# Designed miniproteins, single chains, continued (3): the designs that were tried, part 14

Each design is a single chain, and the fold is of that chain. pLDDT is the mean over its residues in the fold that is shown.

## One batch from the design tools (miniprotein)

Design m8484
Fold by ESMFold2-Fast:
Structure m8484 (fold): chain A 75 residues (1-75)
Amino acid sequence: MDASERSLLARRLASILVSVAKSPEEVELASQAAALAYQGDFEGAKKLIEELLKKTKDPKAAEEAMKILEQIKKL
């Protein structure tokens, strides 16, 4: 089911974003971005992901996060 797969991908997205978060505020942004992606707000999720990754400057995490977001969007 799309909802089940979306939940799995949203959890993976949250895990990647939390791994690069260095403050409680950034962890909250990571969780919110994953929640928005799960809800289908891809534009909102993308903005929060870009905001978080701009602070951390981790190119590999950025690539993986965007890849997962595109997979969620396809569902």
Scores: mean pLDDT 78

Design m8485
Fold by ESMFold2-Fast:
Structure m8485 (fold): chain A 116 residues (1-116)
Amino acid sequence: GPIVITQSGGGTVKEGGSVTLTGKVSGADISAYPVSWYLTKNGKTSFVASLSADGKTQEIDPRFQGRVTISVDHAASTATLTLSNLKPEDSGVYTLALGVLDDAVFGEGTEVTVVA
């Protein structure tokens, strides 16, 4: 069957706070794929963080260094992104991607709104 990613978390949070975003993967073994999180603002999509399939290589965009944690739970088939010390510029739609960019499956996204 098709690979489906169901996302949860997000909402309205105060500046300086934290938020946890989760993507549940069905139809595939999550452990076989790298995972990446992307931020979309005003139609522009940018990279946030990634974790390799073997869990050994992590990349974080400099805008989020020291403020994000990315993890995967193979048993639960979930990928999680925790954002801390939130800034208004972190507002937007966060999307989980499973696999390599050209062959990646994307979730529907979760909106985060950071208020001062």
Scores: mean pLDDT 88

Design m8486
Fold by ESMFold2-Fast:
Structure m8486 (fold): chain A 73 residues (1-73)
Amino acid sequence: AEELLKKAEEALKKGDLEEAIKYLAEAARLLPPEVSKKVTELVREALAALFQGDEEEAKKKLQEAIELGRKAL
């Protein structure tokens, strides 16, 4: 989980939101169920923001998901 969260953060810093989402989805499968549910919800919100063209909101949601995942480790 830690390695996938690091890869998600690197992708986010590079502006590769699609890769960040991919790594977060993979990390969520390895997290405790309660945390996994919240991370998945944030990723879903980020995808919705991207669909609407709101990259700033998407980045914010992805950053929140990464932080939540790290706190669970």
Scores: mean pLDDT 81

Design m8487
Fold by ESMFold2-Fast:
Order: C-alpha cells, then structure tokens, then sequence
Structure m8487 (fold): chain A 62 residues (1-62)
C-alpha cells in the first residue's frame, strides 16, 4: 500500500536525517526519539486518511 511505501522510505532516510541534525548541534538520542515519534504520528494519520478516502471513493462510485 502507499502508506507502507511511505513508512519504508521514511525509515530508510531516518539515519541520514539524524546525522544532519547532529551536525547542526542537536543531540543524537533526542533527535532519534523525536523522529520516531513523528514517523509514528504521520503513519497513523495517513492510515486514517487512506481509510476515509477509500470510503468516499466507494460511496461516489455507488
């Protein structure tokens, strides 16, 4: 599904994002926790949006 592809891409890019943040002076452990929480929240939001979009498409198609 699209949501699974997005989750995979976000997890793939997570190490690079952490390294860039550390170069800017952020703490590695703190940034890791924040990124993990953001990914979790985004995936949950996308799943809910996907379910609602599918329901609307089915109703529009009759």
Amino acid sequence: SLVEEIEKELKKKKPEAIKEAVKLGYDEEEIKKQIEELIKGLIELLRKASEEEQQHALEAAK
Scores: mean pLDDT 76

Design m8488
Fold by ESMFold2-Fast:
Structure m8488 (fold): chain A 62 residues (1-62)
Amino acid sequence: LEERKLAVVTEILRMEGRDLSLAPELAGQLTEEDLRRLAEIAEEAVRRRPSPELERILRIAR
């Protein structure tokens, strides 16, 4: 679970071009419900424009 939260946040920060050092702190703030919501958002985003980053986020958040 902790590894999934960290991996999801890291991929999001990478896509946004933000500082990856923020990932552990942001991951610690995520709940299991947040992961489910991220999976839903990623699934919708992949339908609109498929990308390797979004596919990874979707797989990790599930």
Scores: mean pLDDT 73

Design m8489
Fold by ESMFold2-Fast:
Structure m8489 (fold): chain A 87 residues (1-87)
Amino acid sequence: SEEFERDVKRALGLIYDYLGKLAFEKGDYEQSAKDYETAARLFEEAGDYKLASEAYRNASIAYRKLGQVEKAEEWDKKAEEFEKKAS
């Protein structure tokens, strides 16, 4: 059932990743950042470190569009951390 829980989290992560992309394309950077953060957390919990890294990086880009540089830098460091875990 832990494997099933991981699969569900991965699937939800992919949904939120897509929603984050859609929001970004529409210029809704606040919603984009939130959706990518949710996707990243779900991918992290699923052990999908490569996807988590990419989602954290996308959240960072959305925060930069909002002028929230400190928050963007926080998520860039998180992306680097998970990129290393992905090997």
Scores: mean pLDDT 90

Design m8490
Fold by ESMFold2-Fast:
Structure m8490 (fold): chain A 61 residues (1-61)
Amino acid sequence: MEIDDVEVEATLHLIRAVIAEKSGDFEEAAKHYRRAADLYEQAGETEVAEDFRKKADELEK
């Protein structure tokens, strides 16, 4: 079974984003959510990417 490298990298950024968010580091969390969104968009997961971009935007407000 082949795993998409882009999706694996996106998942790692999501984990970092969640950890940063729970630590109150919203700027770091937003950066990782944006990176994950970019990677999911490259993998063709446009709706998932949009959700994470919205999450990052909300954290920066």
Scores: mean pLDDT 79

Design m8491
Fold by ESMFold2-Fast:
Structure m8491 (fold): chain A 104 residues (1-104)
Amino acid sequence: STEEEEVAAMERILAIYEAAQAGDASAADRALELRAGFAAAAIYLKQGRDDALLALLERAGVTSLRGLDEAEREEFRREVLAKLEEEIAALRAALAAARARRAA
């Protein structure tokens, strides 16, 4: 079901974020890519561009980092890692809410 797919996706993202917070550099790079993808998707949603959102999701994160130089990528990485604790807390809350909806 769509709800099972949503829960599974949130669990995978949470595992990546928790590994990044624990100092896994590979997980930190994946967290950065996911954050860039979500930021771009939010912009497309505000513009009512569902076709652009779908195209962006198919290219997941990587395309959102395209055109950034090394210094811009490092700054964005620092911003993502600084927000990682807040993102983990928000994702845990969202996951608990999704599981509660499935149980109801």
Scores: mean pLDDT 60

Design m8492
Fold by ESMFold2-Fast:
Structure m8492 (fold): chain A 99 residues (1-99)
Amino acid sequence: MEKLIEEAKKRQEELKKYPRLPEFWRIVHEVAREYVLKELGESLSQELIDTTADLVRDAVLGRLTPEEFEELLKMSPEEQRKKVEELIDQVKADGEARL
């Protein structure tokens, strides 16, 4: 599928613009995993971890302005983790409000 090649190419262009972006996405995945462990306390599925990480990524891209996102990338790894945890809490609260 040509679509996978186009997505990979877009990701490479983002990496050129934001060299710290791969480190940030790793932090997002780590925090998502820790959050799933904390909330469920049970066996993890890869799907739950990936879904949670994707939701946080969408929240960052959809809820933060470009300026706020750039400021987040300048933060220390510890501050980035804290901000990602806050974004996950917001996503969870929005989900519970729809139930």
Scores: mean pLDDT 68

Design m8493
Fold by ESMFold2-Fast:
Structure m8493 (fold): chain A 66 residues (1-66)
Amino acid sequence: GREEAAREIAERTGLSLEEAETMLEAAQALLAAGLSREEAAERLREAWPHLSLEQARYIVEVAESL
């Protein structure tokens, strides 16, 4: 579920579990709104400037798999 996915993101990216959960929720909402994977990744980076493009893309990939 979402909690397990957030834990996976935190472990792979080095982000805190709370950050991973928040970013995953945001990514799911962006995809649900009809944004592409690349658009969702760009929006995550606008909201969280410390996030790398690779990290943002990975979070979006995980969100799409849920």
Scores: mean pLDDT 87

Design m8494
Fold by ESMFold2-Fast:
Structure m8494 (fold): chain A 72 residues (1-72)
Amino acid sequence: AADPSKSLLENAEELARKALEAAAAGDLERAAELYLQAVELVLEELVRKGEISREEAEAALAAVRERLAALV
């Protein structure tokens, strides 16, 4: 699980690392899940910084979900 004491970007990096580890182990479903969680945290940070809207973040997350579903 993500560490709540870390920043959103630090948690995203840790989840992305775990996603790569899962992919290397052949667990593509787990890799996709962890990668999606990492993307969600990056988008949350962008919303918090005011660089994108909440609507844009939700649209981007939905697009990533659809893309991952098409690859698995």
Scores: mean pLDDT 78

Design m8495
Fold by ESMFold2-Fast:
Parts: structure tokens; C-alpha cells; sequence
Structure m8495 (fold): chain A 55 residues (1-55)
């Protein structure tokens, strides 16, 4: 379904953002960490919305 496709795409994006977040933390990039956390939160919120629609 379109919802399952969007969920898979969001999961891929989440994995990419987690990798970037780990790199930013290792580099001591506090501004980058804050921005990546905000973006990851947005992805997680969207996943929660889609899961709620499927339940």
C-alpha cells in the first residue's frame, strides 16, 4: 500500500540520519547534532502517524 511504501522510505531516512548524527557527535558538532535530532524527530513523528493509520 502507499502507506507501507512511505513507511519503508521513512525507515531508510531514519537510518541515514542516525549515521549522520553519530558522525556529528564524534566530530563535536553540537549545532549539527541539534539539527539532525530535530529532523529525526520529524521522521519518527511521521512513522507514528502512519502506524496509527494502519492500526
Amino acid sequence: TPLQEELRELDRRSQELIGQLEAAKAAGDTDGVARLLAELRGVQDRIDELVAEMS
Scores: mean pLDDT 84

Design m8496
Fold by ESMFold2-Fast:
Structure m8496 (fold): chain A 62 residues (1-62)
Amino acid sequence: MSLEELLAEIDKIRANPESLEEATRRLLQLISEANQTLSGKDAQTVVERAVEVRRELEERFA
């Protein structure tokens, strides 16, 4: 996936989370994909976005 595609998938998870557990699993998969396919800077952007979304979801499911 490209940087834009990975960020779009993260935004889909934010908009329609099924559960905190499933959302976390999917976000970790996207981080793994970013680390395998993107440059260090682009991979870091994906990781930072995923961490932000995970925190937002933790608050929403708390």
Scores: mean pLDDT 82

Design m8497
Fold by ESMFold2-Fast:
Structure m8497 (fold): chain A 73 residues (1-73)
Amino acid sequence: MKLSLEEARLLAAAAVLLAGVWFDVEIGAPREVIERNAEEARELLEELEKRVPELREEMEKLREELEELLEKA
């Protein structure tokens, strides 16, 4: 699997935001915080899916997990 430095940074940022959304939902953080972080994560995952087609299925699964977290919020 070949990732550029920029793509690797985007993946790391998306992972951090996704973990943050999961944690925020669990602790009952304010809706505005959850939604903002979720939107940022969604944008990064969509960008990565377009830039790294090899990770498309993985990115789609992460997006599904994000949407499930938002439904629980």
Scores: mean pLDDT 75

Design m8498
Fold by ESMFold2-Fast:
Structure m8498 (fold): chain A 75 residues (1-75)
Amino acid sequence: MEELLRAIGALLRYIGLKLDVESLELSEEAKEQLKKGEEYYEKALKAFKEGNYKEAEEYALKATEYYEKALELAK
């Protein structure tokens, strides 16, 4: 159950960052980072649905990294 809670936490962090970028005007570089984040988020959701909570956490954290980079590029 610990991996389940960690995976949920990581997914919620990603969702929070996604909401932060919604009203920003993004550069092409920032949009490319968001695209990478979305790819990892889809992998995280797939792993979560398969019960692979550790992998879901790792992919969700990777998605978060790309979203944070996109926010930095949007400054």
Scores: mean pLDDT 76

Design m8499
Fold by ESMFold2-Fast:
Structure m8499 (fold): chain A 104 residues (1-104)
Amino acid sequence: SAIEEAKEALKKAEEALKAALAATTAEEALAAAEEALEAARKALELAKETGDPEVVELALEAAELALEAARVALEKATTLDQLSKAIALILDAIGLILEAKALL
């Protein structure tokens, strides 16, 4: 079901945030933040396709976790390229949050 798929996407976003927090390098934190964002995008697509309020709430939670993972990546960034990538992930995650809220 879409609810089960959205819950799986949320779990992937949670695991990705844990990976970002545990990362010892900026590259590892960025990769984890990208995984969290991809999971959040999947949950949002399910929310758009179904219009199910429970799927929308799960997509919003996944997007908020992706934002937190991106912020962790920004904190661990040591080069201008890494900073730029982390900022792009933050902006993308904010976009997903706004899209999910628009479905409420």
Scores: mean pLDDT 92

Design m8500
Fold by ESMFold2-Fast:
Structure m8500 (fold): chain A 88 residues (1-88)
Amino acid sequence: MEVRVPEKIEVKEGETVKIPGLIFGAPTERATITLLDEKGNVVAEVVRDTDYVITLKNVKREDEGVLTVVVTTSTSTSSAKVELIVVE
């Protein structure tokens, strides 16, 4: 299983950001997608089968940094990192 996310995403402070991703090598299998901050705190979680979008609302400048997307299925776990850039 392989997970692809954008290398970086830019969002304005106070706005909603959508982080899209693709799962390869897990056809139609239920996946739990967890978004972790730099400290390992869970900031979002969704359940999908193939393609996903993680939505973060009301993004603050303090939320800026490298986020880790962890995708877990019944048979596999994979992760990828995305840099969140918060602008004025």
Scores: mean pLDDT 73

Design m8501
Fold by ESMFold2-Fast:
Structure m8501 (fold): chain A 98 residues (1-98)
Amino acid sequence: MPLIEKLREKVDELAELVEKEGGDPQTAEAIRRLGDKLVEAIEKGDKKTAARYATQLAMLGFATAVDLELQGKKDLAEKVLEMTREIIRLADEAIEQS
């Protein structure tokens, strides 16, 4: 699978997890929106803008995991953190190759 396609799939998986298991459709929409902006920046070769959106997505993922932990959803919080880390690794690789 192309790196960008895998990145999109992982962003959608994270958003769906947050929406359906986290019960937070607003945060899921924000994740998808940031993911779309990140992919656009990568496709345009705008490495600085892509890095900014990757950072914003990482911060949102981290904040979401903290919020879930405070709600007692520890297993879900750990999954959100793991998926956020995978998305950032894929983003960094895609940015380097663009």
Scores: mean pLDDT 87

Design m8502
Fold by ESMFold2-Fast:
Structure m8502 (fold): chain A 65 residues (1-65)
Amino acid sequence: SRARIEEEIRRLEEEIEELKREIEERHQRLLEAGREPSAEELEELHEKSRRIAELERRIGELRKK
């Protein structure tokens, strides 16, 4: 049903919002430390960005139904 799809989209949007918050918190910590991100920190940020892109693609697919 449309209602079930809307509920799934909301859950995915909440996960995206949480991931964006985590990315922003990492950027804030790096700024406060006055340093460039390490390779490990860059990998973590890239992983979170990749996950957001996957979730946004999933939402796009659900909206086509």
Scores: mean pLDDT 85

Design m8503
Fold by ESMFold2-Fast:
Parts: sequence; structure tokens; C-alpha cells
Structure m8503 (fold): chain A 74 residues (1-74)
Amino acid sequence: KELAELIKKYVEEAEPKPSTLDEISQAGAEVARLLKDVPGYKEAALAATNAAMKYGKSGEQIVEAGRKALEEYK
């Protein structure tokens, strides 16, 4: 499956934890760096930040979702 779909799934499944837009933006950049060697990493990072904003998830949950998606994609 596409990396963007995997990371979005893990963000959506996390428990709701509100955070600031700055925290979400910073976490998105960290996920992009974490996934930099995977095709579609920029789209995956954007999907994660958008899902977190939509579903009220934290920046920490974005980073954790990125790690889980990368492990499953490997």
C-alpha cells in the first residue's frame, strides 16, 4: 500500500490529543525527514499533518504514526 495511506491510517487510529499548529507543523517536518528515503514521503508527511488537524491529533502522534508506517512499509 502507499506510504501516505499507511501513515494516515495510524494517525486516524491514535487517540485524540489536541496540540498547537506549530507543533503539528514541526512534527510534519520531522516525519518528512524520517521518511526521506521512501518514494512519496512528502505526500505522506502532508497526509499525516492534514489528518492530525482534521481529527485533533498531536504532533507526537504524527511522528509515531510515521514510524509505524515506515516499519510496515519497509
Scores: mean pLDDT 78

Design m8504
Fold by ESMFold2-Fast:
Structure m8504 (fold): chain A 80 residues (1-80)
Amino acid sequence: MYKEVAEKLREAAKALREGNVDEAIRTLQEASDLLAKDDSPEAGIYLIQVALAIHLARQGRYDEAAELVETLAKKLEEKA
């Protein structure tokens, strides 16, 4: 699970940096759906961070959203 979520977060970060915001938000929503299937407290924390990244992206704060998503992807890769 976390490996698949991390891969989607990496895709979303790339899309944000390329200015492909609609693709990034869609990919972040897919990552959110995967995290929502995990009942662990850790998954709940990651879900909040993904929601924040979507919020930042919708506000045009693409660099902040990408940085948050890249940081989260790295953390999840270390747990996979």
Scores: mean pLDDT 83

Design m8505
Fold by ESMFold2-Fast:
Structure m8505 (fold): chain A 57 residues (1-57)
Amino acid sequence: IADALEHAAALLAEVEAALSDPAAVERFKQEVERILSTLPPEEAIRAIEALAREVLA
């Protein structure tokens, strides 16, 4: 669980750096929070990675 949260935090930082847009970053954070509330940590990481790919595309 700690590893999953650490991975999610690192991915959030990467998206924040890439987007540089506070509104886009905030929307991504809200979606990540929703995923973390819905899925187990392990599956949440997969979903967050997929979301990051779409957001960064």
Scores: mean pLDDT 74

Design m8506
Fold by ESMFold2-Fast:
Structure m8506 (fold): chain A 90 residues (1-90)
Amino acid sequence: MKEEVEKKALEEARKLFTLLSQDINDVEAARKALEEVRKIVELKPSTDLLNAVLIGVAVALSIARSKNAPQEVIDALEEAGDLIAKAANE
């Protein structure tokens, strides 16, 4: 059961990283990334996986801020990061 959860979380994490590698100005991609983060957190994967996902989101957020991405993109990535950080500290 735990191994199945981790495999599903890894699959969702791959989808998330694909979304985070798209145009940083794409508000729809950022919203989809936030929804993928919600799915990952709900699966309750390992802390190691949550920390890896958090690093990916933090990097994307840093790039978004440096490129003056739309506020909606920044807000979605900040919410995504907060959700992962909260889950990782449980």
Scores: mean pLDDT 81

Design m8507
Fold by ESMFold2-Fast:
Structure m8507 (fold): chain A 59 residues (1-59)
Amino acid sequence: SAAAEAALARALAAAEAGDGETANRWGVQSYTLAAEAGDDAAARAYGARVREALRKAGL
């Protein structure tokens, strides 16, 4: 959904900025919204992307 993608974009931007708390909050929102929409594949992909972004940022 557009809301899930917007939450993912915010999570990734927060990770790049070094804000792990904000990145985790929006990350949880992104995959929760995808899962609630019935898109389990997107939920898993969003979770993986947020984890990778945090790893690259050293968070």
Scores: mean pLDDT 86

Design m8508
Fold by ESMFold2-Fast:
Structure m8508 (fold): chain A 66 residues (1-66)
Amino acid sequence: SMLEELKRLAEEAKEAVLARDYKRATELAKKIEELANEPEGLRKVAERLEKEGNYELAELVREAGG
């Protein structure tokens, strides 16, 4: 599903930041924004991630939507 794809991309972006590959992290962030082009959709995805206890991914999704 789109939520699972976004979660996977967010995890890859987190790993890119940890590896200090900021070019890839930026590319992944843009891809997340493009896939969740609806701001309302990003808000709902972030809320569901918080309910699952994935606070870090929820924060990343909120930032991508801002």
Scores: mean pLDDT 70

Design m8509
Fold by ESMFold2-Fast:
Structure m8509 (fold): chain A 86 residues (1-86)
Amino acid sequence: SKEKRLILAHFRLTVAGGAITFLEHVFKNKGMSPETLLKELDLEEEIVKEVLKEAEELGDEKLVEKAKEVLKRIEELKKELEKELK
C-alpha cells in the first residue's frame, strides 16, 4: 500500500539521517580513516537517493525536502573529506 511504502521510506530516511549525524561526529573526532568515512558516506548517499525517488513517486513533499537536506549534509561532509584525502 502507499501508506506502508511511505512509512518504510520515512523510517529509512530517519536511520540514514542518524548515520550521517554519527559520521559527522566521527569525522570531527578523527575516529575513522577518511577513506572508510567516504565509503560509508557513499553507501548512505545511495540509500537517501532511493528514499528521495520513492518520496517523489509518493508525492510526499515534506519527505522530499528532508531527503534533500540529508543529501546536502552528505555533500558538505564529502567536500571536507576531499581536503584530507589530498
Scores: mean pLDDT 87

Design m8510
Fold by ESMFold2-Fast:
Structure m8510 (fold): chain A 71 residues (1-71)
Amino acid sequence: APKLTVEEREVAAGDVSRATVTYKKEGLPDDVVTVEARRTPAGTQVTITPGSEEAKKGDGTVVLERGVALP
C-alpha cells in the first residue's frame, strides 16, 4: 500500500494554510502533493498542486480532509 505523510499548519483568519503530502511507495519514485487553503470572505479556496502524474491519479481527499483546517 502507498505510504502517506501529511504535515498540517493552522489556518489563521486571512492566512494561507499549507499541507504537503508525500506518497512513498517501495520501488517507485516519491510523489509530492502540495495543498494550500486560503480562507476568504467569499469562501475557502483550495489549491492542489500534484508533483507528478502518479500523484494526480491518487485521491486528494485524504489531504483535503486532514491536511486542511476544516471550518
Scores: mean pLDDT 52

Design m8511
Fold by ESMFold2-Fast:
Structure m8511 (fold): chain A 60 residues (1-60)
Amino acid sequence: SLNEEALKALEDEMEAILNDPSLTEEQKRERAQLLLEIMSERLSEELVEEAKKIIEEKLA
């Protein structure tokens, strides 16, 4: 579905940010937060919640 494709694209982008060795943990959080803000305007609330969980998993 389109939602599955959007979630996968979000996961790939989020992983690229969170696994970038040139970024500090704080910089990763800032970039991930910006991505969430952009996505929250275009994606369902449920999909945004899934994105937040990805961030928490990577930064825990």
Scores: mean pLDDT 72

Design m8512
Fold by ESMFold2-Fast:
Structure m8512 (fold): chain A 68 residues (1-68)
Amino acid sequence: SEELRKELLRKIGEILRLIGEIEDLEEKLKKEKDEEEKERLEKEIEELKKKLEELKKEMDKISEKLDA
């Protein structure tokens, strides 16, 4: 299905963007000296990683439908 393929490509784009955001925040965390700001960055990274896992699950479901 062309529609499922387009949706898969959109999900891939979202995943790549989230990976980039996580990497940027991890670099900020490595350089951060303020403990309150470190905790804020760690929480933000954890939330983005959870979103990334959910998008990967959605991508897997779309891939299964394309194989059917």
Scores: mean pLDDT 83

Design m8513
Fold by ESMFold2-Fast:
Structure m8513 (fold): chain A 77 residues (1-77)
Amino acid sequence: AEELVKKGDEAALKEDYEKAVEYYKKALAIDPNNAEALENLGSALGLLGKEEEAKKYRAEAARLMGADEAAERIEEL
């Protein structure tokens, strides 16, 4: 999953946001609870002007990140 997120990030840096969206969606098909992929997918969709979809994925990421940042023995890493 992390490899697909990285490919999506590289596509976004090249302004190929449609390819970025595709890679992030593939990452989420493998790991639907990947908050990083959800956040990055939301950002890429926002840059494509797909604000409604972007908000949905950002909300899911925020929900998961809120739970993931719950008290852990180890600091955020």
Scores: mean pLDDT 73

Design m8514
Fold by ESMFold2-Fast:
Structure m8514 (fold): chain A 82 residues (1-82)
Amino acid sequence: MDESIKLLEQIRKKLQEIMDPETAGELFSFMMDLLLQVKAGKLSVDEGTEKFKEKLLSAGVPEDVANELAELFRQAAEAAVA
């Protein structure tokens, strides 16, 4: 539980550094919805991770940063279902 929370906090801070507050908040909320769907067994970790990456890219996040954030999300999702 604590490890997952730390990873989510890292994603939140990174989004706030690179995006405007409104967009950062929207992306974080989208990510949290995906995480809840993965925890509920409605999405796999892979499906949630890919959807988050696609949303980041559509919002104008650079591909290298989107890949970094998607990897942090994958780790948080894996920790949340373990």
Scores: mean pLDDT 83

Design m8515
Fold by ESMFold2-Fast:
Structure m8515 (fold): chain A 98 residues (1-98)
Amino acid sequence: SAEEEAEEAEREAEEAERLAKEGKAEEAAREAAEAAGEAARAAELGEGEARERAGRAAERAARAATLAAKVGTGKAAARAAGAAAGAAGAAFLAGSRG
């Protein structure tokens, strides 16, 4: 359901934030990408509160991935930058469809 996908996106975004703060760039990028994907699904399926929650989760994932890109190097930093762009896109879609 949209509510379950939004809740999962919130959990993944929190984990991405934690991992990014610990300097685990590759792991943070992966969790942020997963959060963005689930937020995008929640936004497609949901309306109102579920879509707003999905948008906020995607924004958090984008910030976590951006931090991961700054603390990572080489391929890990590049992967995190890609995850940040994807999460920002998910947030935009969730907000734009209200």
Scores: mean pLDDT 80

Design m8516
Fold by ESMFold2-Fast:
Structure m8516 (fold): chain A 66 residues (1-66)
Amino acid sequence: SEEEAAEYARKAAEDSGVAIAQAHGNTTTVGAGSYKKTLTHESPEEARRAAQAAADAAPGVGAVFD
C-alpha cells in the first residue's frame, strides 16, 4: 500500500539519509542497502503510486519508475 511504502521509506531515510523506492511491474521495492522491503500490488499503477508516496514521505527518498 502507499502508506506502507511511505513508512518503510521514512525508516530507511532516517537510518541511511537516503533511500530509493523503485516501481517495477506491479511491485515496489523501498529501502537502502540491507534495509529493503518489496511490496506487491494489484497493478503497475498502484506500484507507481506507492513509489511516489514513498518519495514524498521523507527528504532523501527518490522514486524510480521502469
Scores: mean pLDDT 78

Design m8517
Fold by ESMFold2-Fast:
Structure m8517 (fold): chain A 80 residues (1-80)
Amino acid sequence: LEEQIKLAEQRAKEAEAKGDYVTAARHYLQMALLYFSNKDYTKAAEYYRKAAEFYRKAGQDLLAKSFENMAKIYEEKAKK
């Protein structure tokens, strides 16, 4: 789990540095899914928001809005 998260984070940062915002968003989405599967809803929400941010930078507004909504749902779950 920790190694998979580190690898996804490195790939996301490399993609961001190259201006490849879609690839960066996909790697942040992968981190959100890994945290979600581990029941860490706080971090899952955080990385869904990062994925949404990069999809928005890539001009994919509908996809960004979808992941912003997912982040909101998991933020509510984390409150409990």
Scores: mean pLDDT 81

Design m8518
Fold by ESMFold2-Fast:
Structure m8518 (fold): chain A 75 residues (1-75)
Amino acid sequence: MEEKLRELFKKRLEEIAKEHPQYKEYVDRALKLLDEGKTPWEVLEEIMRDPSVPDEVKGLFARAYAEAVEELEKA
């Protein structure tokens, strides 16, 4: 369950980097945290708590997490 959520969240983050290449640094940071063993929720919380992260990026990450959870629950 957790590994599938991680995979789905990574896929959504990679889509953000493709559609919004200006936000690639935030996507790379999130992917690094996932690779270091943090859960998708812990990564989202870290991004949401960081005042240096733009609100648009926070919104994109929150949506990516919500869509990953929804896809996992519908399976």
Scores: mean pLDDT 83

Design m8519
Fold by ESMFold2-Fast:
Structure m8519 (fold): chain A 66 residues (1-66)
Amino acid sequence: MTLEQEIEAVRLAKELLEKGMSDEEIADYLAERFGISKEIAYRIVKAVKEEGFDKVIEKLKATHES
């Protein structure tokens, strides 16, 4: 998964959470759309919920530049 795809996944997770979709529904959608495991998709949803969008994006950029 590229940095751009990870940023898009995080953005979609935020939008779908704001629409009132469940964590499970969002994880299923992201897993199918990006070809990732449900486990990875759940981790994205959890990170956005617990840390917020801006913090998750900051961490992703730091990880890809290191």
Scores: mean pLDDT 80

Design m8520
Fold by ESMFold2-Fast:
Structure m8520 (fold): chain A 99 residues (1-99)
Amino acid sequence: DYAVSLYLMGRLYLSRGEFEKAKELLDEARKLTTDPDLINDIDGMLARLYEKEGKYEEAIKLYEKTAGDDPVGLKRIAELYEKLGDTEKAEEYRKKAES
């Protein structure tokens, strides 16, 4: 559907470093869908976009929402907290990823 097409295009633009266009497409896809799986995928791509822009606090909020108990997602959150200088939070998420 249209939301899925916008998500796929947003992902393509993100892979090419076209952050403004990627964000527009992902934000539009997010507004048009109520599918939890697609919402999770969109939020994951928005988190990657914020990370690539150096917007680590925004990226962390979306990763915390989407990662659940996924060790890869939890380790990514830990790395972003290290980039922000929050060593306590980085260690907390690193331990969660090992559990």
Scores: mean pLDDT 84

